# Designs tried in a protein design run: designed miniproteins, single chains, continued (5). Part 91

Each design is a single chain, and the fold is of that chain. pLDDT is the mean over its residues in the fold that is shown.

## One batch from the design tools (miniprotein)

Design m19345
Fold by ESMFold2-Fast:
Structure m19345 (fold): chain A 67 residues (1-67)
Amino acid sequence: MTLSNEVGRKLARLMTERAGLSEEEADRLLTRVVLGLISPEELKEELLRRGASEEVAEEIVKLIESA
């Protein structure tokens, strides 16, 4: 999967500003998504595990699915 720069930046901001991930953690998760190493369900679980709200995790997953 190839994300546009705009979608990638929006995802990184949601992950860092609203989900509480570091820039390195957000980059690692986005890389795993792009390479197909993580499913949308696994991504949601990882975001929730890292302290994201269910609303924020769902928004991130929907953005990736729509890309």
Scores: mean pLDDT 77

Design m19346
Fold by ESMFold2-Fast:
Structure m19346 (fold): chain A 99 residues (1-99)
Amino acid sequence: MELAEEAAELLEEAARLLREAARLDPEAREEALIAAAFAEEAARLAREGKLTQALISAGFALGFARRARRLARDEEARRLLEEAIRLIEEALELLEEAL
């Protein structure tokens, strides 16, 4: 199993959900978009085999996603943010196993 590739796919899906949440909820928008950017960078770094850097970027994505979740007022945006957080947490576990 290519753990880094699986982590990258989860991070790319998380970034997609974070962007959709940002579209639905102006209160969460800035934090969700920052989280999406870090998730995409983490996915790229994971594919490049830069696992320590991928872990750091994914950690920032998690922090900003959790902040977006706290700011969110829209119910659907909150559900998307909760799913994105779950995917980032799973990706972090895979990246740690790949180290």
Scores: mean pLDDT 91

Design m19347
Fold by ESMFold2-Fast:
Structure m19347 (fold): chain A 63 residues (1-63)
Amino acid sequence: LSEVARQVGLYFENVLGKERVSPEEIVDIALELGYSEETAKRLAELAEQRFGPYATPEQLQSL
């Protein structure tokens, strides 16, 4: 999961230039990058649990 979190967070930071991301955006981008629905949902749940409903890309990369 840490590798998935790093890749998704880097994508939000370097490709999309996002300052904050929602759980729904995390799921959408994880799926777009080729990760499974189960992995995408698990990442979004962990991010929301640890950082609240709008995590930064840097916070995602720290998972």
Scores: mean pLDDT 84

Design m19348
Fold by ESMFold2-Fast:
Structure m19348 (fold): chain A 62 residues (1-62)
Amino acid sequence: GAMEQAMETAEKQAKLQAEGLGIAFGGEGTAKVEQVSETTLKATLSNEGAELVIEAPVSNVI
């Protein structure tokens, strides 16, 4: 559904930001995405003791 696609997009965006910080999450880390409001998702990425939390907008939450 739209929420699932938004969560997938948020996870991908979070991984891209983590790579910009020198943290490799592609294939080695775990990702958890949670809805914290109608319009906001929280992505928590964990890899080798590094943890990154990113908030992302949900484009298709009605």
Scores: mean pLDDT 63

Design m19349
Fold by ESMFold2-Fast:
Structure m19349 (fold): chain A 79 residues (1-79)
Amino acid sequence: MTREVEEAMRRLREAMRRLERLVRDGASPEEINRAARELGDAADELRELMSRTTDPRARERGRRELREAEETVRRLGLN
């Protein structure tokens, strides 16, 4: 479980960085929408893994990463 949560958090961080880069570089709406969908998928996967874990530290780390992703989306005006 810990490794799966770590991998899901890594994917979420990668999706966030990709989305931020595309918005910063003025990418097409199609590219930005695709990256936002990828971020949503990564967030959903992390949420599912967190719901299955009994490790409170893994849940705490996952919640923190999800909050950061939500803040990133809000900061970019994509809510």
Scores: mean pLDDT 82

Design m19351
Fold by ESMFold2-Fast:
Structure m19351 (fold): chain A 73 residues (1-73)
Amino acid sequence: SPLEERIKRIEELIRENEETIRRLEEEIEELRRRNEDELKILLLELMRGGTRVLLERMKETLKRLREKLKEEE
C-alpha cells in the first residue's frame, strides 16, 4: 500500500530527527560543561529548536496517515 510505504518513510525520518536532537543535546551539554564556545552553543540550540519543530510536524503527519490507514476498511 502506498499509504503504508508513506507511513514507514515518515517513521524513519522521525527516528533520524530524534537521533539528530540527541546528538545536538550531547554536544551542547559537553560544550557547556567545558565552558567553551558560546557562539557554537547558540547555533546548536537554534538547530535543536528547528529540528524539534520539524519533528512535531512529522509526528502530526504520521498521526493523520495512521488514522487514514485505519479507515481503509
Scores: mean pLDDT 85

Design m19352
Fold by ESMFold2-Fast:
Structure m19352 (fold): chain A 55 residues (1-55)
Amino acid sequence: SWEDDFLAYVEGLLRSGDPEQIAFVRGLIEELRASPDPETRALAERIEGVVRELE
């Protein structure tokens, strides 16, 4: 699915070790979490799950 492809892309950014890429992902999570759309907020939680797995 496009969501699985997007999560794989985000994981790549987090694994890069680039502080700017990591900061971008953190900012993206905050923007998506602020959305009034529950599906968009669910995507934010899935991305946050990837971040926690890599810590």
Scores: mean pLDDT 81

Design m19353
Fold by ESMFold2-Fast:
Structure m19353 (fold): chain A 88 residues (1-88)
Amino acid sequence: APQTLEEAVKVFEAELKKDPSDLATVETLAQSLRGLGRTDEAIAVYERAVKLNPDNADLLRLLGEVLRTQGRDEEAAKYFARAAALAP
């Protein structure tokens, strides 16, 4: 098991390359990046996942939440609106 968040990021980046649509790996990698303060990289991980799975309401909500924590409220609102349209 990874002993540091940096090791976790390396492991989960490799796993995500094998299955780019694995939501559990996407979420764990993004959470590990956020734990390191690498929030822009966490956003990029979610943006890539949303691009591959544009109708996944859970991914849209997760991306919206991270954007909101960064004060990117207008972008966050667009992703929340997309998620709401998929799961009314």
Scores: mean pLDDT 83

Design m19354
Fold by ESMFold2-Fast:
Structure m19354 (fold): chain A 81 residues (1-81)
Amino acid sequence: AAALRATVDAVAAQLAAEHPELKKGIERSRAVADDALAQGRPELGRIRAMFVLLATAVEEGKIELGEKAYRALSDAMDAAL
């Protein structure tokens, strides 16, 4: 959980810095992920929703996530299972 949260925080901060126009959407998804992690039971559906938002933004060419950051987020999400 701690590693997943740290990765989510880092990715969300980078995306908000690079794309201020997406900041509100990213912050909302981050808040949902933080709430899920804080409940002691990671709600995978909420965490996956944030991951899907990030993946969609990358695929639309709006955000270029480095392969390392994308893989780290995916691995951290799988580790939360």
Scores: mean pLDDT 60

Design m19355
Fold by ESMFold2-Fast:
Structure m19355 (fold): chain A 73 residues (1-73)
Amino acid sequence: SMKELIERVKKVSDKAYKESIKIAKDKGMTDDQAKKAGDIGRLTAGEAASEGKSEEEAIKLGIEAAKKYIDKL
C-alpha cells in the first residue's frame, strides 16, 4: 500500500512536471521560467495524489497551478 502510493506520487509528479514545462516552452518562456512552472506542477500534483486524488485529477491540478504561474509572467 505505502509502496504503491509512493510510486503513484512519483509517476504523477513526473508527468505534471513534463507537461508543465512543455506548456511553458510552447508559450515562449525561458528555460528557468519553464523549470519553475514544472516544479510548481510537480509539487502540486504530488501533494494532490498523496491526499488521495486520482492520477488524472492530480495531474490536472498540477498543470492548472503551473498555468497560473505562467499567466502571471
Scores: mean pLDDT 87

Design m19356
Fold by ESMFold2-Fast:
Structure m19356 (fold): chain A 113 residues (1-113)
Amino acid sequence: SVEKLEELLSKLDEESALKIADELTAILTAENLEEMLEAAKRLGEVVGSLDVDDEFIKELVVEMFKVLLKEKPLSKEEVEKLFEAFKEGFLSVRPDAKELLEEIEKEIEKLLK
């Protein structure tokens, strides 16, 4: 829910929370897939740079995708492409985080049922 995402963002520093909110807004207001994918990649870079534990990152990313799915009519293919773009951005900052991203991907796949 939006309320759960706001709760998680409130635990971050203001600059990081605002950057995440800006990129989520960019995905929600994008008029085409290319703009959504560019914003998702930047979102991955921001989240990958956070000095928080892996459990917090997993919860944060799952709640972000829940909000995106609720607020915007995205196809399964579009969600999969958004997550791949997010993953590319995240791994550019944290190249050793593949296992964490695989766990997050499994949770997001459950949301597409």
Scores: mean pLDDT 88

Design m19357
Fold by ESMFold2-Fast:
Structure m19357 (fold): chain A 79 residues (1-79)
Amino acid sequence: MDELRRRVEQIAREAIRRGVSAEELREQGERSGDLLLYGASYLVEAREVERTTSGGEKERLVKQYRQLMDEYIEEEARR
């Protein structure tokens, strides 16, 4: 579990540096069957929310996207 999360975080950071969108990562993950790319797409969405959202809801939205990533990894790990 923890190693999968670390790899997902690394992929998300690289995607953010390259300007790859969450939608692009998700499409790549679906096409290749790579669950790490799919999980990373949620972290990219969290970063977009951090960048574009103002006010007190920003932290809540970021937490929600990170939770979706965790739920996705847990679901795939059960398979």
Scores: mean pLDDT 73

Design m19358
Fold by ESMFold2-Fast:
Structure m19358 (fold): chain A 88 residues (1-88)
Amino acid sequence: SPEDQARLNDNSGETRAEIGRELLEAMTSEWTPFAEELKEKLVKKLKEKPYSMIEVLDMVSEALLEHAKHKYPDVDVKELVDTSSALK
Protein backbone atom coordinates (compact mmCIF):
# COMPACT_ATOMS: atom_id res chain seq x y z
CA SER A 1 0.00 0.00 0.00
CA PRO A 2 1.11 3.66 -0.36
CA GLU A 3 1.20 4.02 3.44
CA ASP A 4 3.36 0.90 3.84
CA GLN A 5 5.73 2.09 1.10
CA ALA A 6 6.02 5.49 2.83
CA ARG A 7 6.94 3.75 6.10
CA LEU A 8 9.60 1.66 4.29
CA ASN A 9 11.06 4.88 2.84
CA ASP A 10 10.98 6.75 6.17
CA ASN A 11 14.19 8.45 7.30
CA SER A 12 13.84 6.66 10.65
CA GLY A 13 15.32 3.16 10.72
CA GLU A 14 12.96 2.43 13.62
CA THR A 15 9.86 3.20 11.50
CA ARG A 16 11.18 0.98 8.68
CA ALA A 17 11.87 -1.82 11.20
CA GLU A 18 8.31 -1.61 12.58
CA ILE A 19 6.62 -2.09 9.18
CA GLY A 20 9.07 -4.95 8.46
CA ARG A 21 8.02 -6.73 11.66
CA GLU A 22 4.31 -6.27 10.87
CA LEU A 23 4.64 -7.70 7.34
CA LEU A 24 6.73 -10.66 8.49
CA GLU A 25 4.43 -11.43 11.44
CA ALA A 26 1.46 -11.65 9.06
CA MET A 27 3.37 -14.01 6.74
CA THR A 28 5.03 -16.35 9.27
CA SER A 29 2.69 -16.74 12.29
CA GLU A 30 2.82 -20.58 12.06
CA TRP A 31 6.65 -20.80 11.84
CA THR A 32 7.68 -19.26 15.15
CA PRO A 33 11.44 -20.09 15.40
CA PHE A 34 12.07 -19.27 11.72
CA ALA A 35 9.87 -16.16 11.96
CA GLU A 36 11.88 -14.77 14.89
CA GLU A 37 15.22 -15.25 13.08
CA LEU A 38 13.84 -13.70 9.88
CA LYS A 39 12.39 -10.73 11.84
CA GLU A 40 15.80 -10.01 13.40
CA LYS A 41 17.52 -10.10 9.99
CA LEU A 42 14.86 -7.92 8.36
CA VAL A 43 14.86 -5.37 11.21
CA LYS A 44 18.67 -5.09 10.97
CA LYS A 45 18.55 -4.46 7.20
CA LEU A 46 15.70 -1.91 7.46
CA LYS A 47 17.61 0.06 10.12
CA GLU A 48 20.64 0.34 7.79
CA LYS A 49 18.83 1.91 4.79
CA PRO A 50 15.41 2.41 3.17
CA TYR A 51 13.99 -0.32 0.92
CA SER A 52 11.01 -0.45 -1.43
CA MET A 53 8.04 -2.68 -0.62
CA ILE A 54 8.99 -4.95 -3.56
CA GLU A 55 12.57 -5.30 -2.24
CA VAL A 56 11.30 -6.20 1.26
CA LEU A 57 8.80 -8.72 -0.13
CA ASP A 58 11.53 -10.22 -2.36
CA MET A 59 13.84 -10.64 0.66
CA VAL A 60 11.07 -12.28 2.73
CA SER A 61 9.87 -14.44 -0.18
CA GLU A 62 13.41 -15.63 -0.97
CA ALA A 63 14.04 -16.54 2.70
CA LEU A 64 10.70 -18.40 2.84
CA LEU A 65 11.49 -20.27 -0.39
CA GLU A 66 14.96 -21.26 0.87
CA HIS A 67 13.51 -22.45 4.20
CA ALA A 68 10.71 -24.40 2.47
CA LYS A 69 13.11 -26.05 0.00
CA HIS A 70 15.40 -27.11 2.85
CA LYS A 71 12.55 -28.49 5.01
CA TYR A 72 10.17 -29.73 2.28
CA PRO A 73 12.03 -30.45 -0.97
CA ASP A 74 9.06 -32.36 -2.46
CA VAL A 75 6.44 -29.71 -1.64
CA ASP A 76 5.21 -27.06 -4.10
CA VAL A 77 7.10 -24.11 -2.63
CA LYS A 78 5.06 -21.58 -4.66
CA GLU A 79 1.83 -22.96 -3.16
CA LEU A 80 3.33 -22.69 0.34
CA VAL A 81 4.30 -19.03 -0.19
CA ASP A 82 0.89 -18.22 -1.75
CA THR A 83 -0.84 -19.87 1.25
CA SER A 84 1.23 -17.79 3.69
CA SER A 85 0.26 -14.59 1.83
CA ALA A 86 -3.45 -15.58 1.83
CA LEU A 87 -3.40 -15.90 5.65
CA LYS A 88 -2.95 -12.12 6.00
Scores: mean pLDDT 64

Design m19359
Fold by ESMFold2-Fast:
Structure m19359 (fold): chain A 58 residues (1-58)
Amino acid sequence: SEQEELLAKLERRLANAEAALASPDPTVARVAAHELPTIREALELARQGRLEEAKKLL
């Protein structure tokens, strides 16, 4: 389903951003820290079936 596909995509983005927080490059870590709240919010909206709202945040 579209929800399952979006959730899979957002879970991958979350994992990548969380890994980037541990980067020795402070610029990479800062960008990841800035993006994480939006990724988490989009994931929560997608879990609720609010797919258009989740997409709009991205």
Scores: mean pLDDT 87

Design m19360
Fold by ESMFold2-Fast:
Structure m19360 (fold): chain A 103 residues (1-103)
Amino acid sequence: GPEDYLKEAEKAEAEGDKVRAYINKGRAYLLSGDYEKAVEYFEKALELDPNNAEAWTLLGLAYYKLGQYDKAIEYFEKALKIDPNNTAAQDILNEVRAKKAAA
């Protein structure tokens, strides 16, 4: 649940890993349905590590949940540029593109 990601965030913060701490806080908010706060924490992670494919994928997913399909597509494309073999990001990107085309 979200509390498991919050515990991982506390552990990461204690270890000095701010990127992992922000990603886990964002994941907790994403699971709780607070997509705007999830975006905030994933953006903080990317300020520290702009090549983090996981953070780009999660930022794209948060914008997808907010119905902001163009931003979701942009951020999934950034994730796939860093990690082109991420099948999960490819599958979600295809889903978002299909939803945008149907709207």
Scores: mean pLDDT 89

Design m19361
Fold by ESMFold2-Fast:
Structure m19361 (fold): chain A 74 residues (1-74)
Amino acid sequence: MSVEEKVEELLREIIRLYRELGKDEMAAEAERTLEYLREKAKTMSPEEREELFTKALEHYEELLEYLKKLKEEQ
């Protein structure tokens, strides 16, 4: 429902795809990023949080499409 929840779901899908592609180190980095974003959000104002997660949403949507394409090409 929230942009934050959508970003968390995207990161979970990215982590899953990295593991399916055998990129375990990249999956671990994505897991650390998810934890970092969750902790960082606790210290931010609602406006700062919305800006952060909106930018993250755009970035991870692009990354997810890239990984899906990479999986289809292999």
Scores: mean pLDDT 82

Design m19362
Fold by ESMFold2-Fast:
Structure m19362 (fold): chain A 86 residues (1-86)
Amino acid sequence: MEIIVEAEGVDDAGQRALIDGGRSAEASGGEVEIRVEGDRVVVRARNANPGGAISLVGGAVQAELQGGALSSESEGDIHRLTVRPA
């Protein structure tokens, strides 16, 4: 399973939550890539187990609570969570 979280308009607390979620997914045996650019954060996790997946979703929800609107899409094995400025 592959999970991609893309968040824009994210403050420092939202960025930290997403990075922590990605690191949790990595610690659970996933392959994780984290990219931060200003107020934009992208976390991609491949081969995440269910615990790592839940941690990433938690990070996306936290970013939503910090001033974003969350949407989700799934295509085959890829799960995409997008947080945009609301």
Scores: mean pLDDT 75

Design m19363
Fold by ESMFold2-Fast:
Structure m19363 (fold): chain A 83 residues (1-83)
Amino acid sequence: SMEREEAARRLEELAREAEELAREAERAGDRASAEAARRLAEELRRVREALRAGEISPEEAREAVRHAEGLLELLRRRTEEAA
């Protein structure tokens, strides 16, 4: 469905943002935030694979997106403080 495709696209976008944040955190010397961001990217990719396989609903995927957005904001703030 279009909803499933949109959720899958958003999960990919967030995974890329998490990878970029991990690189920024490493440059800032914040290893903990870099590790957390990498784990988030990996988890988002797993959620996307589960969504594509029909193992989770688009609604569950949207919940994962909201959670990831909040966590990325928190990690970004922390990385800025480390820099």
Scores: mean pLDDT 86

Design m19364
Fold by ESMFold2-Fast:
Structure m19364 (fold): chain A 79 residues (1-79)
Amino acid sequence: MEKEAEELRKKGDEALQNGDYETAVRYYEKAVELFPTPEYYAGLARAYDLLGEHEKAVEWARKALAMIQADPELLARLA
């Protein structure tokens, strides 16, 4: 599942670069379902923000931050 989630995250990143924010949201949502990580939550938040869904973006960004704050090793890795 981790490898599949990583592939979905890469497709989401590619969709963001192509300006296909709706497709990016779909890929990040699937990645989060398979293997939730702060990176996937952050990607989903960014995609929603670019799509104009600012309230959703804030919700997912807060979830990403909460995961990072709960795990000092993840905080160090992200920094």
Scores: mean pLDDT 78

Design m19365
Fold by ESMFold2-Fast:
Structure m19365 (fold): chain A 119 residues (1-119)
Amino acid sequence: SITLTESGGGTFKEGSSVTLTSKISGDVGTIVEVGWYRKAPGQPEQFVASIDLLTGEVSYAPEVEGRVTISYDKANSTSTLTMNNLKLEDTAVYTTYAISLGDFGKVYYGSGVTLTVVA
């Protein structure tokens, strides 16, 4: 009943900035948390950022803290992840998740968007 669609990926230069966007559709009024994970080639899946939609509290992984900002636009049901000073290690598939209380805390995932950082 909830669908997440990521966009804004592609190939970017090291040191530049990118804005990744996730459009959330369906029973959006039931969502209490939205966040981003990434999976780099040969690496485990890593948490990046989250936002609690009830409190507005944000959380960031230590590896990206200070370089990334997560936001959620309730009017458009859109989460945005802005990443500054891109590093080669930011090359990954970025996937959004949403937690819904309407489905007893069920987690929904998008299909992911690829970010490639080049020197």
Scores: mean pLDDT 89

Design m19366
Fold by ESMFold2-Fast:
Structure m19366 (fold): chain A 55 residues (1-55)
Amino acid sequence: SAMEEELLEKYKKKIEELIKKGDYEGALKVVEEAGKILDKKSYEELVKHFVQLTK
């Protein structure tokens, strides 16, 4: 849904900003919190995005 897509994009932007600042622990905490809110598919996409950013 549009709301799930918007929420996923907000979490992606938040972890990108934290990683850019070098706050990897903060980014991981955001991924963990998002897992409680996002559906499985959106959460898997967020986790994949996080892994790509931390290579």
Scores: mean pLDDT 83

Design m19367
Fold by ESMFold2-Fast:
Structure m19367 (fold): chain A 97 residues (1-97)
Amino acid sequence: DDLEKARKYFAKGLEYFEKEKYEEAIEYFEKSIENAKKAKDYKLLAISELNLGKALAKLGKYEEALKHYEESIENAEKAGDEALVKEAKKNLEKVKK
């Protein structure tokens, strides 16, 4: 149930992100993160954190984006997802300065 909710909220976040509705995308990614934490799905947690960071960066909230990219890296490492670690680090470098 929590995992299913996390996946549905994540998908809705992506939909709003694609429509450039970044504030709404953030709300749904935050809901996805909450449910992914309850489910202990570190991969979904990492990818939701990554996309939350991307949406924050689109709004110019670079310090907040940086924090979520760092959380994405930590959770991607816990999930053993090397590709996701690499993507999160690449996005972190874009907002680091």
Scores: mean pLDDT 89

Design m19368
Fold by ESMFold2-Fast:
Structure m19368 (fold): chain A 69 residues (1-69)
Amino acid sequence: PSEEDFEADVLEALALIYFAIAKNMSVEEGKEALERARKLVDELAKINPEAAARTRQGLDEVEKELEEK
């Protein structure tokens, strides 16, 4: 594993953590968590586009749930 591989793993893990927070928080807090997760996914996309694509799909679903609250 390279430093790049480690960075990609960390970014994916952090994005998934914010994703989980967004699902369980208030609408306001969930939107902030989603914004942070999206920034992490943008950085992840520079290193691992496939992992970024998977994470974005999940974030889009959570964003729709928050909008329906």
Scores: mean pLDDT 73

Design m19369
Fold by ESMFold2-Fast:
Structure m19369 (fold): chain A 62 residues (1-62)
Amino acid sequence: MSLEELIDELLELIFELYEKDPELAEKYRKEAAKLVEEYDKGKISEEEFKERIKELIEEMKK
């Protein structure tokens, strides 16, 4: 699964969550934004970034 596909899935889930629970949606959006910032600054590897995005997706699916 590509990084692009993971980010797209994450964004779709966050957008859906805004309709049901806006506070929880904002929490996940902020967490995702923090991960993107850390990756962009080279503080985490692409592998670590992908794993952390997968963890957020799994949490949102529960």
Scores: mean pLDDT 81

Design m19370
Fold by ESMFold2-Fast:
Structure m19370 (fold): chain A 64 residues (1-64)
Amino acid sequence: SAAEEERRREQIEREIEESMRRMKLAIAAMMEDLAELQELGVSEEEAREMIERVKKLREELLKK
């Protein structure tokens, strides 16, 4: 029925929104950590290198 299809769609949308929210929070936390490192005297170049290393590790994990 249309009502059942509507409920299923709403559930899927809720799950997608929750996943996106978790991802955004994780990215925000990482950016905050990087900003704190910069305040501790880590250069922008060093911070960029750390971001690239994290990106490579993430790509390797997704590759699996």
Scores: mean pLDDT 72

Design m19371
Fold by ESMFold2-Fast:
Structure m19371 (fold): chain A 98 residues (1-98)
Amino acid sequence: SEAARLVREAIENAEKGIQYLKEKKYDEAVKYFEKASQAFRRAAELSPDPEVRRLLEGAAETFKQAAEYAKNGDYDTAIRLAEQALKVAREALERLEA
């Protein structure tokens, strides 16, 4: 489905964001978390299941928060939030592909 495609794209962008934070490439990390947030939000709009929509909306908001923490220099919180949101996103993907 298009929603599942967007979730996979968002997961890839989120993983790149985490990798850039670990490499101390903070501006790139912010851009990738913002891309992930946008893709999760779009996937939520396309998801007919209200539970999956809620999970994807939550992931989108958490990656937006991760980007803001990274902008403010709190990189440890940004990584922790991003990893938590990534687990939720993977659960949503499993439900979309079930």
Scores: mean pLDDT 89

Design m19372
Fold by ESMFold2-Fast:
Structure m19372 (fold): chain A 76 residues (1-76)
Amino acid sequence: KAEELIKKAEEALKQGKYLEAIELATKALEVGDDEQRKKAMKLLLEAASGSDDLDVIKRAVGEVIRSIGREIDEEL
C-alpha cells in the first residue's frame, strides 16, 4: 500500500539509501491518492537534494515531473 511505501522511502532516506528511497517513492506515486502522491514527490525531491550523483538526481526529478504532468492532464 502507498502508506507503507512512503514510510519505507522515508526510512531509506534517513539511512542515506537514495536509490532505494527513489524506487519506493516512485511506487507510491503509482498507487497512492493525491495526498500520498504529494508526500512521495517531496521524498523524491529530498533524495535529489541529498545526493551528489547526477543520475540519481535526474531520476528523482524526472519522476516528479512525470507525476505533475499526469495531474495536470487529469485536471484538463
Scores: mean pLDDT 76

Design m19373
Fold by ESMFold2-Fast:
Structure m19373 (fold): chain A 55 residues (1-55)
Amino acid sequence: SPVDQVYEVIRQLDAAIAAGDWAAAETYVRQLSELQDRYGVDVLLEAQDRYNADL
């Protein structure tokens, strides 16, 4: 689903930041922007809420 796609990118972004891999983090931020353009902000908010609940 679109929510699952965004969720995985959020997870990968957090992992890249934790590892200090800023080049990878920049790539994931761009992917999130592309997903927002494609699916809308509500999908990103739902994915972020699910990710935060799973922490």
Scores: mean pLDDT 87

Design m19374
Fold by ESMFold2-Fast:
Structure m19374 (fold): chain A 101 residues (1-101)
Amino acid sequence: AAGEVVSFTLVPRTPSGRTGTLVLTLTASASLEVELTISRDGRVLASATVSGGTVTVTLEVADGEPLEVRLTARASGTLTLTVRVYEGGRLVFEATVTLDL
């Protein structure tokens, strides 16, 4: 729904226990606008807006360090969120979730 806020914590895990690359892809249905903010300890690390299309955000992440993800919806529609984690160019985790906003 318009003005809907979805927040969750991402805790990256890598097989080495070191660093990896987080790739977050948002696909919004037509007429849905979503603002994404990724923060750690109140500091914004990345932000993006998607309106009826796809946006991808890429971050270097450390194993076990939590990231706060906040999604703010404008208008109503369907958002598909894909989370991928890479280590040394190898995909080590993938999950996709669909949200009705």
Scores: mean pLDDT 82

Design m19375
Fold by ESMFold2-Fast:
Formats: C-alpha cells, structure tokens, sequence
Structure m19375 (fold): chain A 55 residues (1-55)
C-alpha cells in the first residue's frame, strides 16, 4: 500500500541520515569519504522528494 511504501522510504531515509551523521562525525577528509558523503546526501534528497510526492 501507499502507507507501507512511505513507511519503508522513511526507514531507508533514517538509515542513510545515520550514515551521513556517522561519516561527518568521523572527520574524514579523504576523496573516498567526500564521494560517499555526496552520494548519501543525493540518496537522502531523492527519498525525501519521493516521500513528499506520495504524501
């Protein structure tokens, strides 16, 4: 259902936001960390947009 999909997307977003926070807290300045952070931020933004479209 739409409600179940929104719940799943919110859980996925929570996990990605946790990974972002953990990576930022690490203080890593490597190229790999910067690329990973960018990808995680893009994924979080996509999930937020999709949740808003479904609501």
Amino acid sequence: SKEELIETLRKDLELIEKQIAELEASGSKSVSSQVTLGLLQAAANSLRARIEELE
Scores: mean pLDDT 86

Design m19376
Fold by ESMFold2-Fast:
Structure m19376 (fold): chain A 73 residues (1-73)
Amino acid sequence: EEAARQAALAAAGERSQAARDKYFPIVKKYVEKAREARKNGDQEKLDEVINELAKALGISRAQAEAIIDVLVD
């Protein structure tokens, strides 16, 4: 029973993994820029990076900000 559950979860995770792998290099680039902006206390640069990520992924600025907040830590 747990084996069937794990197989279903693995299949779902595999689809998420494929989507993540496609966008990971793009996201990684912006996360690194955001990390540097935070270290330097550069709020203007951080805002710019968040806006660029939002445009690159076709998501809202709030969603891009949440992604950076999670991944920078």
Scores: mean pLDDT 68

Design m19377
Fold by ESMFold2-Fast:
Structure m19377 (fold): chain A 64 residues (1-64)
Amino acid sequence: DNESAGLSAALAALRAGASREAALAAYQAGIDGSTPEQVKEAVLKAGGSREAADAAAEALAKAK
């Protein structure tokens, strides 16, 4: 479920210290059915850390 994947990615990013903007980027990419690599790029583009990007991508992969 893309919604569950997006929520998991956003929550993982927040737990890793990401801003609300970076977490929303992870959520949107997850909802859109993006790959873990695309979610990672979205988090980084929104100003998230590498740690937050990796956490979001991992959570998305586990939700699929």
Scores: mean pLDDT 82

Design m19378
Fold by ESMFold2-Fast:
Structure m19378 (fold): chain A 81 residues (1-81)
Amino acid sequence: MSDEERLEELAEKLRELLRKAGLSEEEVERAVRLAVEAMRVARALARGELSEEEAEAIAQELLAEHGELLERTQAAIEEAL
């Protein structure tokens, strides 16, 4: 399976989990997009395409822009476990 196919499979599993947790379709789609972007950054870091400092900077930007949604997503995941 390609990296893209693997990310898509993980994204679909996350969508199902978040829907079951009671998030709206818009919240689910946004949360999944954020998770996929974070996974792409992690992959680029693992391949040496990004430095650790650059990857951390991107993660901080995502937290600053979408912190409320990320906290809600994390709470939904923890509550579903």
Scores: mean pLDDT 73

Design m19379
Fold by ESMFold2-Fast:
Structure m19379 (fold): chain A 56 residues (1-56)
Amino acid sequence: MDEVGEREMRLVGAAIGSNDSDLLDRINKEVGPLLADGDYDRAREVLDELEEEMRK
C-alpha cells in the first residue's frame, strides 16, 4: 500500500472514531480527488494539515 493512501485511510479511521463528520467530509473532498488524480505531492500537503488539526 502506498504511503499517501495509507495515511488517508488512517485519518478516515480517526475521523470516524472521533465522530468528526466535518473532518471526514474534508478528507473525501480534498484528499480523495488528489489521490484519484495521482497528485501525491498535494495530497501529502493536505494530509499534513488535517493531521495537525486532529492533534490540536
Scores: mean pLDDT 78

Design m19380
Fold by ESMFold2-Fast:
Structure m19380 (fold): chain A 63 residues (1-63)
Amino acid sequence: SEEALQEASRLIAEAVEAYEKGDMDKARELFRKAAELLNQSGAYEARVEERDGEVVLRVTPRP
């Protein structure tokens, strides 16, 4: 669980860097992997949404 959260955080940081550099395919893959790990952690629900060419990672804490 904690290892999954740490890995998800690392992937989010890499995804943001890829996004800022214009590498949308890499950002998309990294956000998707981060969302999977966040969902597996049980602490968060995460979803990747694409709208108007933007990639958004939506993260909601579980109660």
Scores: mean pLDDT 80

